Designed miniproteins, single chains, continued (4). Designs and how they scored, part 60

Each design is a single chain, and the fold is of that chain. pLDDT is the mean over its residues in the fold that is shown.

## One batch from the design tools (miniprotein)

Design m14070
Fold by ESMFold2-Fast:
Structure m14070 (fold): chain A 84 residues (1-84)
Amino acid sequence: MDELIEQLKDYLKLAAKNVKNPELAEKYLEKARELADELLKMGASEAQKREILLAQGEASIEAAEILGDEEAVAAGRALLEKAL
């Protein structure tokens, strides 16, 4: 579980590094989303779920702010609210 959470964080970091290449950034965000869904289905603890949602929310807000995507910013904030 912890190794997969680290892999999720690595995908999010790669997406952030590649925001200037939207196709590649979207590909890493999609891999992160698929992995997060899998981890949540694997019976992650509440602390692990919170960590996953927080990481995804933060990465989504950063990417969306750079791209000017207000809907994605709102979605990222909703994920952070679920993590809190």
Scores: mean pLDDT 71

Design m14071
Fold by ESMFold2-Fast:
Structure m14071 (fold): chain A 88 residues (1-88)
Amino acid sequence: SAELIAEAEARKEELAERAVEELRKLIEELGLEGALEKIREMAPTIGEEAARYLEKAAEALAAGDEEAARRYAGLAIDAAIERLKAEA
């Protein structure tokens, strides 16, 4: 768990960028509603707070707000890392 946390913190910016890319693909394939449903299914794994921020990132992407999407994706990564620390 410590190694996973350290790697996630070191690669936080890269992880946030990849999260935005994956959300964009989900929206293109499933639409916004389908992407939001997929994110909600992840909540038991990544935590409710991380899932909530990913939903906001997906909504921002659908609205064309790339800056807000990256910001929310970063907050989702932060929330996921903090959850991993709390479980360690």
Scores: mean pLDDT 81

Design m14072
Fold by ESMFold2-Fast:
Structure m14072 (fold): chain A 70 residues (1-70)
Amino acid sequence: MAELFRRVAEEARAGNLDTAIIGASVSLVTAKLEGNEELAEMADRALSYLHQGKADEAARLFEEGAEKAK
């Protein structure tokens, strides 16, 4: 999870929004399957930011989630 969240943050910061959205969606599903509701909520909120074009806000949430997932 931590590595996945960090990678999505990097893609968002690079401006690769489509790749970041795919990675965010995978992160959300994975967190839900693992029963990690906190990480799932963070991924869902970040995914909302990505759809709004707020890549920096989304990246910060994924960076925070990566720290929580280690």
Scores: mean pLDDT 84

Design m14073
Fold by ESMFold2-Fast:
Formats: structure tokens, sequence, C-alpha cells
Structure m14073 (fold): chain A 86 residues (1-86)
């Protein structure tokens, strides 16, 4: 089975991919491309949440939950801004 350290590293990798998609969304040439990139970011967050579910140590889990919550908040804010501009 995966160790907490391994699950944390995999979750961090997924969050880094989500952040990359968010930055590409901010630089996107049109609202459609931005929407697609925000969907990609949400899928990477879902991957991070899967690895979070494998973490057994409550302190390590809480640390990762905080990081996931921060990127989710950023994605949701960008999505709301995009929807308000439609």
Amino acid sequence: GMTDEEAYREAQGALEAARGSVEKAKAAPDPHTQSVLLVAARLWVAAAEYYLSLIKDPEVRAEMEKQIAEIRKEIDALGAELDAQR
C-alpha cells in the first residue's frame, strides 16, 4: 500500500498540475479556452483528493486538506468571475 509520504507527494504533484492549469486559464485568449482549463484544474484537484483519501495520519491529512481548499477557492473565484462576465 501507499505510505502517507508517497500519498502526500502524489497529491502535491496533482496540485502543481492544477496550479499550472489555473495559470494557463488566467492567460487564456478567450472565455471558452479559460473554461476548458478550469475544468482541467478541477480534475487535477479531484486527483489530489483521491490521494488525500489514502493519507492515514490526521496531521498530514489536515495539511494537505488546507492546500486543496486554497486551490479550490482560487478555481471557484475564477469560475465565478468568468460566469459574471457572460
Scores: mean pLDDT 87

Design m14074
Fold by ESMFold2-Fast:
Structure m14074 (fold): chain A 75 residues (1-75)
Amino acid sequence: SFAELVEAAAATIADPAERAALLAGAAVLAEALAAGEPPTAAFARARAVALAHPELSEDQAHRLTGLLADAYQAS
């Protein structure tokens, strides 16, 4: 499932702040998709959550968005 793939990706991240941001982004993505938002809009919301995280750089937010996209495509 998407949730299992996200949890597996989170387990590979050593930084607790990055793990928390990935899980938060995944929750927002899942909620947006469940609400019927198109994938492009749902991913934009998830990216915004990652970019708003106080511990993350833009590069970290970009990598986390990529992990979410990979998990979504594989689920």
Scores: mean pLDDT 80

Design m14075
Fold by ESMFold2-Fast:
Structure m14075 (fold): chain A 86 residues (1-86)
Amino acid sequence: LEAEVRRLLAEMERLIAELRELAATGSNSQEVINRVIGLVLRFIGLELDLDRLLKGLSPAAAARFQARADALRAEFDAIFREFFAG
């Protein structure tokens, strides 16, 4: 179960890296916007899967992984806001 949680967190980190790469392009093309929307939907899906798995862990383990997930969500939101700023 913890291995599955770690895998989801790693995938969330990968989506953040891809979002950061897209934001760095400065491009607002329809292709880039579509890719960003895809990343948002994928990230939400990972959060829902993570929430489900965390319910199967000890409270201490769940709290540790939830804190990591919250940090990743905050980073994703910050980059997303930067991408659509202005």
Scores: mean pLDDT 83

Design m14076
Fold by ESMFold2-Fast:
Structure m14076 (fold): chain A 100 residues (1-100)
Amino acid sequence: SDQEQLDFLIAALEKLIKIAKEKGDEELAAQLEAILAKVKAARSIRDIPMRDLATLIDWLASEGFWEEADKLLDWAEAAARTPAEKALVKRTRELVEQKR
């Protein structure tokens, strides 16, 4: 369901925010908190800007959360509507694979 996808995004974001704060990365924490606010206001993953989903996926992969990154990549691909969004998701998948 849309709510189950949004709940998953909230949990992933809260996990990354905690890690960013523990590392003292205040800029990353602020960026993730801004995305979290957008997710909390959203009714569907499609309401979230694709650039914010791409950023979250990249940071999940950077922290070794491969299962979460792959799941969110699949949802982002399904949500992508414009050629620009589809190209961004493709580039994000390529960046994630480079980190493995």
Scores: mean pLDDT 86

Design m14077
Fold by ESMFold2-Fast:
Structure m14077 (fold): chain A 73 residues (1-73)
Amino acid sequence: DDADLSSSDPFVVAQAHFNQGVRFFNQGDFDSAVDHFNRSMDILSQQSSDRARQQRIDTSVNIVKMAVKRTTP
């Protein structure tokens, strides 16, 4: 596990889960990637700030970009 997953900062923990999701996605382990992406989004959904809302949007955009990239040869 990434040491950042144990951070007291929810934004750092959410970023660490997103980074783990990206690693699993690039390895073709989509089940593990989806689990980590869901954990990242869940953490950010527990925060009621404009920063958390923006990070949720940025995370969603990056997930879509990776999915689009996967469909190209």
Scores: mean pLDDT 74

Design m14078
Fold by ESMFold2-Fast:
Structure m14078 (fold): chain A 80 residues (1-80)
Amino acid sequence: MSLEELEAQARRYRALADALRAAAESTDPAVGEAIAAKQPTEEERADVLGALRDPAAGRTAAALYEAVANALESGVRAQR
């Protein structure tokens, strides 16, 4: 995988982590559904909708994706 592909993957995981956290913390279901609708894939939309239904699981998933994104970003930065 190229450094550019790793950077793109890191950005995707960070964006997904942000969306999952926002949906899990949302007090307005319409806001959570709007966040889900903006996701680029059906799988990512389903994950965000899942976070809306189970905020605790959504926050855990967000933390894991953020950790992976941070690790990928650090790896890319070390290779530049």
Scores: mean pLDDT 79

Design m14079
Fold by ESMFold2-Fast:
Structure m14079 (fold): chain A 69 residues (1-69)
Amino acid sequence: SSQLEQDKENLTHGTINMMKVNNVDQKTIDQIKKDVKEGKLSLQQLQDLAKQYSQKQAQISRDAARQLA
């Protein structure tokens, strides 16, 4: 198996899991999965998307902690 293909699959799974944790709707998740399979999303775009959701999750967690303080 191609290491690059495995790395892309692992990054895709990580990004989708991050989206699910952020309550992104299933239709949007399915679109991202389709775009990856059709080669419409590059590795760089997947990395950028993963970073964006990671930062968003951190902010939501901070806001939730502030609400409970």
Scores: mean pLDDT 74

Design m14080
Fold by ESMFold2-Fast:
Structure m14080 (fold): chain A 87 residues (1-87)
Amino acid sequence: MEEEEKRRKELIDKAVENIKKKYPNLTDEQIDWIKAEIEERLEELRRMTRPPPYDTPLAKAVQAVLEGKLEEAIKYIEEDILDRLDM
């Protein structure tokens, strides 16, 4: 629906801006890759249909996506990407 898609886009754009602020030397190509990575990870989390038997960060991310708490899910993805960009 339009409202859900708009919110998702805004949250992804905000996460990209946060990453760009920490790494201002990122090329447009790298920024496009980061945006695609966030979108792919959100889709991956949505495909997780198995409820985890343990309380894990991954379980919380899946639950956040399923409950429409996109901010929490995207924040988790943002942190993971930032850890990978540790240079």
Scores: mean pLDDT 69

Design m14081
Fold by ESMFold2-Fast:
Structure m14081 (fold): chain A 89 residues (1-89)
Amino acid sequence: MEELKQRARQLLDETYKLIDEVIEEAKKANDPYLIQKANEMKKGLDELRARLEQATTEEELRDIISRLENMVEYAKKLLQEAKERIEKK
């Protein structure tokens, strides 16, 4: 239980950091679409954070972890897209 909750908190923190990086790079690229996508993900993270605080079962924690792992991969993809848009100028 506590180990899974710590894992979820670590993934949550990592995903927030990645999204903040996406927003910064998207601002440099002057790309409002990437900024909007990053903000939508941040709302999803806020919801997962609330769910994590209320989670009492191992199954709930595993679901949260799975969703966060998917969000990390997608955030990394968005970060790469933002960086590529700056580089192609």
Scores: mean pLDDT 82

Design m14082
Fold by ESMFold2-Fast:
Structure m14082 (fold): chain A 71 residues (1-71)
Amino acid sequence: GAAASRAAAHGAGDPALADALAGASGKQVMEAARRIKEAGGPGPAGTRRFLEAAGAPVTDAQAGAVGRAVR
């Protein structure tokens, strides 16, 4: 929902997401976002797995918000 999308937009408060947005780890987050789109949105658990593989550990709610935002 809108609250989850807002939480993802405010992910600058999460150190892992802040690092991803501010530096080289941003490439890994973008690669994970691309894989999520290619997978057709594998759901929150699948999204979390792609983000963890990219080095961006997130909660299921944050993973769901990221998955929705990249679709």
Scores: mean pLDDT 53

Design m14083
Fold by ESMFold2-Fast:
Structure m14083 (fold): chain A 63 residues (1-63)
Amino acid sequence: MSWTGASVYVEGDEAQSQARSQQLKEDFANKTGYLKKGIENAKKSGDQETLEQLEEMSKKAAE
């Protein structure tokens, strides 16, 4: 059981937060998919510079 306090959402705000969280997850997944495809393409073509740039972007996304 959760304690009563500032961690409890208002009913309307909770529903809005859940919807917004889902949208952010979908946006993040789309951006992550782009990065993964870029990395695989760079590995296949042997483009070391592009590979390093994409890995740097992935690290920044993980921060």
Scores: mean pLDDT 63

Design m14084
Fold by ESMFold2-Fast:
Structure m14084 (fold): chain A 65 residues (1-65)
Amino acid sequence: SPLEERRRRAEEEAGRRFDELMRTPSFADLSDAEQLELFERIYVEVFERHGLPDLAREVREGFAA
């Protein structure tokens, strides 16, 4: 379905952006909490940009302390 294809594209985009960040030397200097915040920020931004607000909310709720 168009919704499932949109979700897949958003997940691929977010994954690529996070993979690029993980390859930077500065990423190794981040705490586990800071790494999780970056993961959440990227996935939320990408999901919202693709019109997937329910998935963006799930990411926020799943990683919120």
Scores: mean pLDDT 80

Design m14085
Fold by ESMFold2-Fast:
Structure m14085 (fold): chain A 74 residues (1-74)
Amino acid sequence: MSEIEKQEQALQELIQKYNFSPEEQQIARRAFDGLVRLQKAAEEGAPDEELRKLAEELRPDWERFNKILSEKLA
């Protein structure tokens, strides 16, 4: 709980600091939510097949989020 809250705050600070557009904020939110789901499933001992599917669902949003970060940070 505290770790997720800390990550949520870090995401909000990142969005504000680098002036994410509403569209970029939606991409960041989807990537964050997907990552949280994957982490939670792994903590609960989900089967490798389920973790793989969650990772595949996360991948497009995670790739777009990293592209946004690369553009904002460079």
Scores: mean pLDDT 79

Design m14086
Fold by ESMFold2-Fast:
Structure m14086 (fold): chain A 98 residues (1-98)
Amino acid sequence: MEKQLDAEVLAALALMRAAITINAIRRGKVSPEEAVRDIEKMLEIAEQVLEMGDKENALRVADAVSEAIDEALKAGVISPETADRLRKRVEEIKEKAK
């Protein structure tokens, strides 16, 4: 029960971070290094939420991370190679959440 509440809080924080990161990318106020670090931190949270047994919230975070990756690639903030690497981690989370 306590782990489930912690998972919901972690997911909410990751979703808020995704929204902030996407906005910063769109406004040109984030470096490539900062964008990658923020995306990787959100992926780590999604993996933790999944390990806690909260598949639904892990998928929600994975979807938000996917959107952040797409926006960063579109804005030229990350390379296609970096985007592919990060997208593979998103797919691994989605596969484990099935």
Scores: mean pLDDT 84

Design m14087
Fold by ESMFold2-Fast:
Structure m14087 (fold): chain A 91 residues (1-91)
Amino acid sequence: MSELEKLLEKAVEKGLISEEQREALLKLKDPEAKLGMLMNITAEGIEAGVLSKEELKIFIKEIEKLRKELKDELFKEAVEEFIKKVEEMIK
């Protein structure tokens, strides 16, 4: 099981996403769509206070991997800003 699959299982257990959303995200091949969903889950988890620093680090690591696959430079910059904001929260 990948780190992403483990994270998504925890997100379902914490009530951040549905099981259907988890399965959809695992089948997504479009890195922009995957990033949008992962960033949303991360933001919701921070707002709810249900993600540990270690779990946030794993989300950020996965988001950074997908960012490198992006073709849209503006979206790439927006993702980088999001990563920096989350890193400031967990330092």
Scores: mean pLDDT 79

Design m14088
Fold by ESMFold2-Fast:
Structure m14088 (fold): chain A 85 residues (1-85)
Amino acid sequence: AKLTQEEKEEIKSLINEVESKLSEIPPNCQPDELVFNTLKIGLTESPFEEDRRKAIELLRSFIDDKDYCSALAVSEFLKKYLEKQ
């Protein structure tokens, strides 16, 4: 299934927010363990909409918590996903 235009714009907005905070992220930061599931999905290119929505929700959650380290890791996965659309 393909992402909707609204979902693409939402992802781009979230990625841009994380990128604006790159200077606040230490180079040796440890992302939250929940990121591993999202990165595994990215590596295997899940065809399921539910997995993609979970990744978007996870990114939003980390941004809301100001965990930009974990948000960056999820953001990189979603960038790769957008390139395939």
Scores: mean pLDDT 70

Design m14089
Fold by ESMFold2-Fast:
Structure m14089 (fold): chain A 98 residues (1-98)
Amino acid sequence: GELEELLKRLEEAYKKLLEALKKGDKEEALKYFEEVVEIAERLIALARREGDLETARRALELLLEAGKELMRNIPEKVLYAIGVILRAIGELLEIELE
């Protein structure tokens, strides 16, 4: 379904982020981190609509790992990564409170 396709795309974007970071390409890494963010936020929103907490949790886990890797390699983006993660956690908590 759409959730499974988005999760696969999220995992692919995360792998590309890691490859860009290994190459030291900060611009490419930021591009793929933004792609991880967009897919994860969309996946969490859809999972919330469907009541699929497991998929929402998996999307958040991948976003958390992406943020950790970005912060380790691009310290100037720490606040940006934290802000994104907090927003995603807020969306997941709203699912759990329904």
Scores: mean pLDDT 81

Design m14090
Fold by ESMFold2-Fast:
Structure m14090 (fold): chain A 75 residues (1-75)
Amino acid sequence: MSAAEWMAAGAAYALSGDGERAVEYLRKAAEEAKENPEAVEYLRRAAEFAGRGDSEQAARYLELAGREMRKAGIG
């Protein structure tokens, strides 16, 4: 799976309240995005907030991660 596919799955689990699976999938997204350190940092923060049940903050960091991943894909 691509980093974007892992991120989408992790986001779905975060929105459904499954913080444990959200953390697992967002960590996999960070591993796939490892060449972009800003995206990795935002994905890790999203995972941390999802694990705490803070879906609003998780969504915010997922948006930031998505922007950095798109920026890297334009090269």
Scores: mean pLDDT 80

Design m14091
Fold by ESMFold2-Fast:
Order: structure tokens, then C-alpha cells, then sequence
Structure m14091 (fold): chain A 72 residues (1-72)
């Protein structure tokens, strides 16, 4: 359980880092992986899309919020 939580956090951190770099596609992919690892598989696509949008808009605050939701 803790191991899966740690993996979700790692993916969420990667998603934020890629979003801050403007790499919207990788931000999307890692946000989806974070959601899956945290047990939010049904929300993975929605959270991935929100992360992509945050990355495209340069919204670092939004990216961090989406990452926190995905890793929870």
C-alpha cells in the first residue's frame, strides 16, 4: 500500500515537472499513471486532461493541485 502511494507521488512529481517545462503530453501521461497507482483509475483520463490543460496554459498552481488529487 505505502509502496503504491510512493509510486503515485513519484509520478505526480514527474507530471508537475513536465508541466512546468511545457511538456503537456508527458505531464498528461504521468498524471494518468499517478492516478492509476493511487487507485483512481476511473479518474485517470480526467486528471490527465486537466494536467495537459494546466501545462498548455503555464498554470503551475493548477498543475500542483491536479498532481495532489492524482496522488491521493
Amino acid sequence: SDSRRQQAIRYAVLAVNYAQQGDAEKAYEYARLAAIASGREDQAEELGEKMREAAEQGDDVRASQVAAQAAS
Scores: mean pLDDT 87

Design m14092
Fold by ESMFold2-Fast:
Structure m14092 (fold): chain A 95 residues (1-95)
Amino acid sequence: MDLPEEALQLGYQGVLLELQALRLLSKGTQEDRKRAVELLRRAAEYYDRASEISGDPGLRAQAEALRARAEGLEQNKSPEEISKAYRDALLSGDA
């Protein structure tokens, strides 16, 4: 509904890192994948902080979804498994 300005700024930093990670993943190299995993985990940290300040469970769900994606990428899971884990985490916390 109304998010504190600090929570909005942290959320936007998370979005920027997530977009950078997705750009790296689109390049398809192993080095870009490793860097994307690091950026996804950083984005999750920003969303966790934003959730803590705002009380918005959707931001917490987004953080968990990004951690699930990063973990799947590190474990070389199938794109389908990674997408399912991401979606399940996002939907379970976002009421």
Scores: mean pLDDT 78

Design m14093
Fold by ESMFold2-Fast:
Structure m14093 (fold): chain A 78 residues (1-78)
Amino acid sequence: DEEARKRRKELLKKMLSHLGRENFKEFLKTFLFNEPTSLDSEEEKAKLLKFNEELRKHMIEVLESNPNASDEELVELL
């Protein structure tokens, strides 16, 4: 879904801009970007939680591997 990808990039850009990289990295350890709702089935919740874990891992790795990248460059890598 292109709209979901666009919304994710805008959210990430906004968070990086407001928090800075170190605070954003710490925030990623505790935050669920795609929080399951009461409307999701148990199977959908499990898939979403696993996706959030993999996404968090990927985002932290991108931040750690690209310490000199700009916020714009980081958003494109995420």
Scores: mean pLDDT 71

Design m14094
Fold by ESMFold2-Fast:
Structure m14094 (fold): chain A 80 residues (1-80)
Amino acid sequence: SLEEVGAAIYARYQTLSPEQQAAFEKRVAELEAEAQAQIDANPDASREELLALEAELVRRVDEVLKEVDPSLPAVEVPPV
């Protein structure tokens, strides 16, 4: 579930160095801005479409976490 993926990301984030955390936060802010722009471009988006955008944001955040610390073991992506 997205909740389990979010918890796993948060747990890994807490193991990062302060420098890695700063890099991660900067990249996440950029991704959140992109997601917000997509929401703003589609004000008639359904709840299902908004949940799909949230799921995509969570996936991209996990990718950024791996880019910041490539030594992290592969995240088990539970089937959503």
Scores: mean pLDDT 75

Design m14095
Fold by ESMFold2-Fast:
Structure m14095 (fold): chain A 98 residues (1-98)
Amino acid sequence: AVARITFVPRAESIPLAEHRLVELEEKYKGKVKITVRLLETGEVMSVEEAMARARDGERLELIVEAETVELAEEAAKEIVKALESVGAEVLSVEVKET
């Protein structure tokens, strides 16, 4: 299963967003894989690399790969909470069984 979360970071919030996402990646280690797509280029990279490249107002897509839909939904819910807590705007959340 894959969850896709489209969000827009604020430049001031990027370091906090990175920290929160890395914490969630560690929490779900071995259960989910989190990567980020830069929507302008379609390039997929690690959370750390994407946050280093991200600009204020740029659209990013978090890709959460999990063994089950339920796990993808739970991880996506926690990611959305983390992003909103640091002031990032969440535009969409989509979960698909792959």
Scores: mean pLDDT 82

Design m14096
Fold by ESMFold2-Fast:
Structure m14096 (fold): chain A 73 residues (1-73)
Amino acid sequence: SAEAEALLAEVERLVAQMEEALRAGDWEAFTRLSQQFQALLDSLPADLSPEQRERARELARRATALQLEALSA
């Protein structure tokens, strides 16, 4: 649906902003963005297409990698 695509695009933008915050060493922004990311991910519809579900999984893997990197910094 258009709503699911809009939400996935928003999640993708948050991951990009998390990457920027991590590069800048802005830990407060990173923490806030991580919380916003989790909230949006949790709000995704259960009836996503297989392609949309795989995109959501890829975004979740990227966010997890960034969170692990932040913990080691």
Scores: mean pLDDT 85

Design m14097
Fold by ESMFold2-Fast:
Structure m14097 (fold): chain A 99 residues (1-99)
Amino acid sequence: SEFEEFLGEVRSLLLREDYESAEKKVLEYIKKGKEFQEQMARWAAALRVSLRMQEERLSRKDIETLFRQEYEEFLKLAEKDPEKAAREFVKLLREHLQG
């Protein structure tokens, strides 16, 4: 998918420690529109919930609540401050690559 290709390109930049280019690429993806922001929000929310599940035992209701919260917070940030959303997404992806 286009989203998987995008993630692969960002990952490649992060492995080369090219953080500025990674953030720029994520920002360009956010600026493509709502559909692309929703794909990013879904992936980011799923990853954040997965990381929390490694630290603590979560009920199904806790997982659903956290996923919804993380999903909505990313979408709001992407609309209000896309540059900050890009930085936060890169930070999350870096954490995932280091774990």
Scores: mean pLDDT 87

Design m14098
Fold by ESMFold2-Fast:
Structure m14098 (fold): chain A 85 residues (1-85)
Amino acid sequence: MAATIRERVAELEERIRELEERARELEKSNPQAAKEVLDLVRKAREHLRRAREAVEAGDYRTAIEHVVEAERLVQEAERVAREAE
């Protein structure tokens, strides 16, 4: 369980890094979309931080709930970035 959750967290952190790079490029042509992507990424990072804390506490249910919410936020940010390009 913990290893699987950590793998999902690492995968989402990589997707967030790619979104931050895309947002920097979007600032040149669509600063509002760039801001929206960065706001969503910030919220996703907070959920991933809470997921890591929950794993360390042995609370896998809470960890999974935060990972699922982070995944939704990352997917929304990817949609915003794609539509703005």
Scores: mean pLDDT 87

Design m14099
Fold by ESMFold2-Fast:
Structure m14099 (fold): chain A 120 residues (1-120)
Amino acid sequence: SLEEYLKKAAEYIKSRLSSDEEFQKLVDAVNIILKELNIPKTESDEVLLARIVDRFVLAVIMLGGTEFVDAYDALGFALGKKIDKSNKKVKEAIDYIVDFLEKLGAVVRKPGTNQVRAPA
């Protein structure tokens, strides 16, 4: 179910947060996105990361259902901001988050693209 999917994604992310290096790189990616989009940071890094991941996965499901959606558009929807696809810093930061979520099994990526969908 959708609820089981989100719960599994959150539990898996929490287990991965035991790696200081991986946690720091994810936090850095999220902070780059917030800074470039002029979004104020009002939360701790752990809470912010969990919220952004949860909202991004939900956006992928809401926008695509079972279909592939553009990852940049999904994150823009999650954050209430339009992503400038010419901004290399934002794209690289989003790509890093998507790579992490794909490794977690939280999203499925279409090979050679930035198109993502919920797992079946």
Scores: mean pLDDT 77

Design m14100
Fold by ESMFold2-Fast:
Structure m14100 (fold): chain A 75 residues (1-75)
Amino acid sequence: MEKELEEKIKEIVEQAIKEVLDAKTAEERNEILQKAREKIRELLTESGYSEDEVEKKVAAEIERINQELAKALEK
């Protein structure tokens, strides 16, 4: 993956984690995660990845967010 694309995805992931930690409700958290998913999908699609590759990469990045949130919420 191009360094610039990796940096943009990392920023989206970090921002989503920060916003979810500040969220008060499950509905608010779901909206933040949905927006992050959409931004990552758009960046990957614009970078020329196939639909199957985009969905696989989006799922991996959302899973990373969920894992980091689980660690943060447990501590």
Scores: mean pLDDT 79

Design m14101
Fold by ESMFold2-Fast:
Structure m14101 (fold): chain A 100 residues (1-100)
Amino acid sequence: SAATLDEIRALAEELSRLALRLLSRLHHQGRISDEEYNAFMGLLSALHRAIQERDLAAARAQAEALRKRLTELGARVPEVQPEVDRMLALLDRLLALIDA
């Protein structure tokens, strides 16, 4: 439904806002590589494009890839686990709406 797509967009926008803040900070601090930063930015861009195109299968695939990379980041950088957990909660809600 249109209301479901609007909620998916809002979740993706909040996810991108949180991710940009965290990843820019970690990249500036040298805690993540240029390659890792670019990989996250590429996945976020691909997720937004899939949602805009209403390609829910592509959106699910990008969200799952983001979930995996964020889980690995939290394990490697435990001090950012609370920020990672918040983003994972947004991804879990987004995935539930895609599969509804």
Scores: mean pLDDT 90

Design m14102
Fold by ESMFold2-Fast:
Structure m14102 (fold): chain A 77 residues (1-77)
Amino acid sequence: SEADRQAAIGAARGAALNALKKAMQGEKVAVGEAEILGAKGTAKALPDGTIEAIGKKGDTEVKLTFDMPPEVVELLK
């Protein structure tokens, strides 16, 4: 259903933001191949089934890209 799709997208964005928050707290710093200009604490679902999160830690841009779980990708197709 449409409600289930929106819930899945929200959950995926929440997961991306949580991963970014952990990276910014020094647990993990990951650099992905992201072309999105430096927005703090934002996450974006991409048409290839990945999630891209971008933030800043001081003057350092942190980029994090990870795959959506397969069940979430199926809901978005």
Scores: mean pLDDT 57

Design m14103
Fold by ESMFold2-Fast:
Structure m14103 (fold): chain A 80 residues (1-80)
Amino acid sequence: MSETEKLIKDFEKEVEEIIKKLSEKAAEQVQKLGIETFEEINKIVVEGLDNKEAEEVVLEKVKKVIEETLKKIKEIEKKD
């Protein structure tokens, strides 16, 4: 799942860059949200492989989770 892996890596880099410019408290909140999101993404990818889901279906699910998380991260960034 090369496209899914690329999305996950791009998300990881974006989160890391955001964390560097936040206060310690906001950075902790983003880190926790990131961990929870990576756990959910891993679950989607593993279940997709087990159920022989098409890569496109897995990609869409991962993309939605990332989009929802980025919205929450932006709210944290605005309050910082």
Scores: mean pLDDT 81

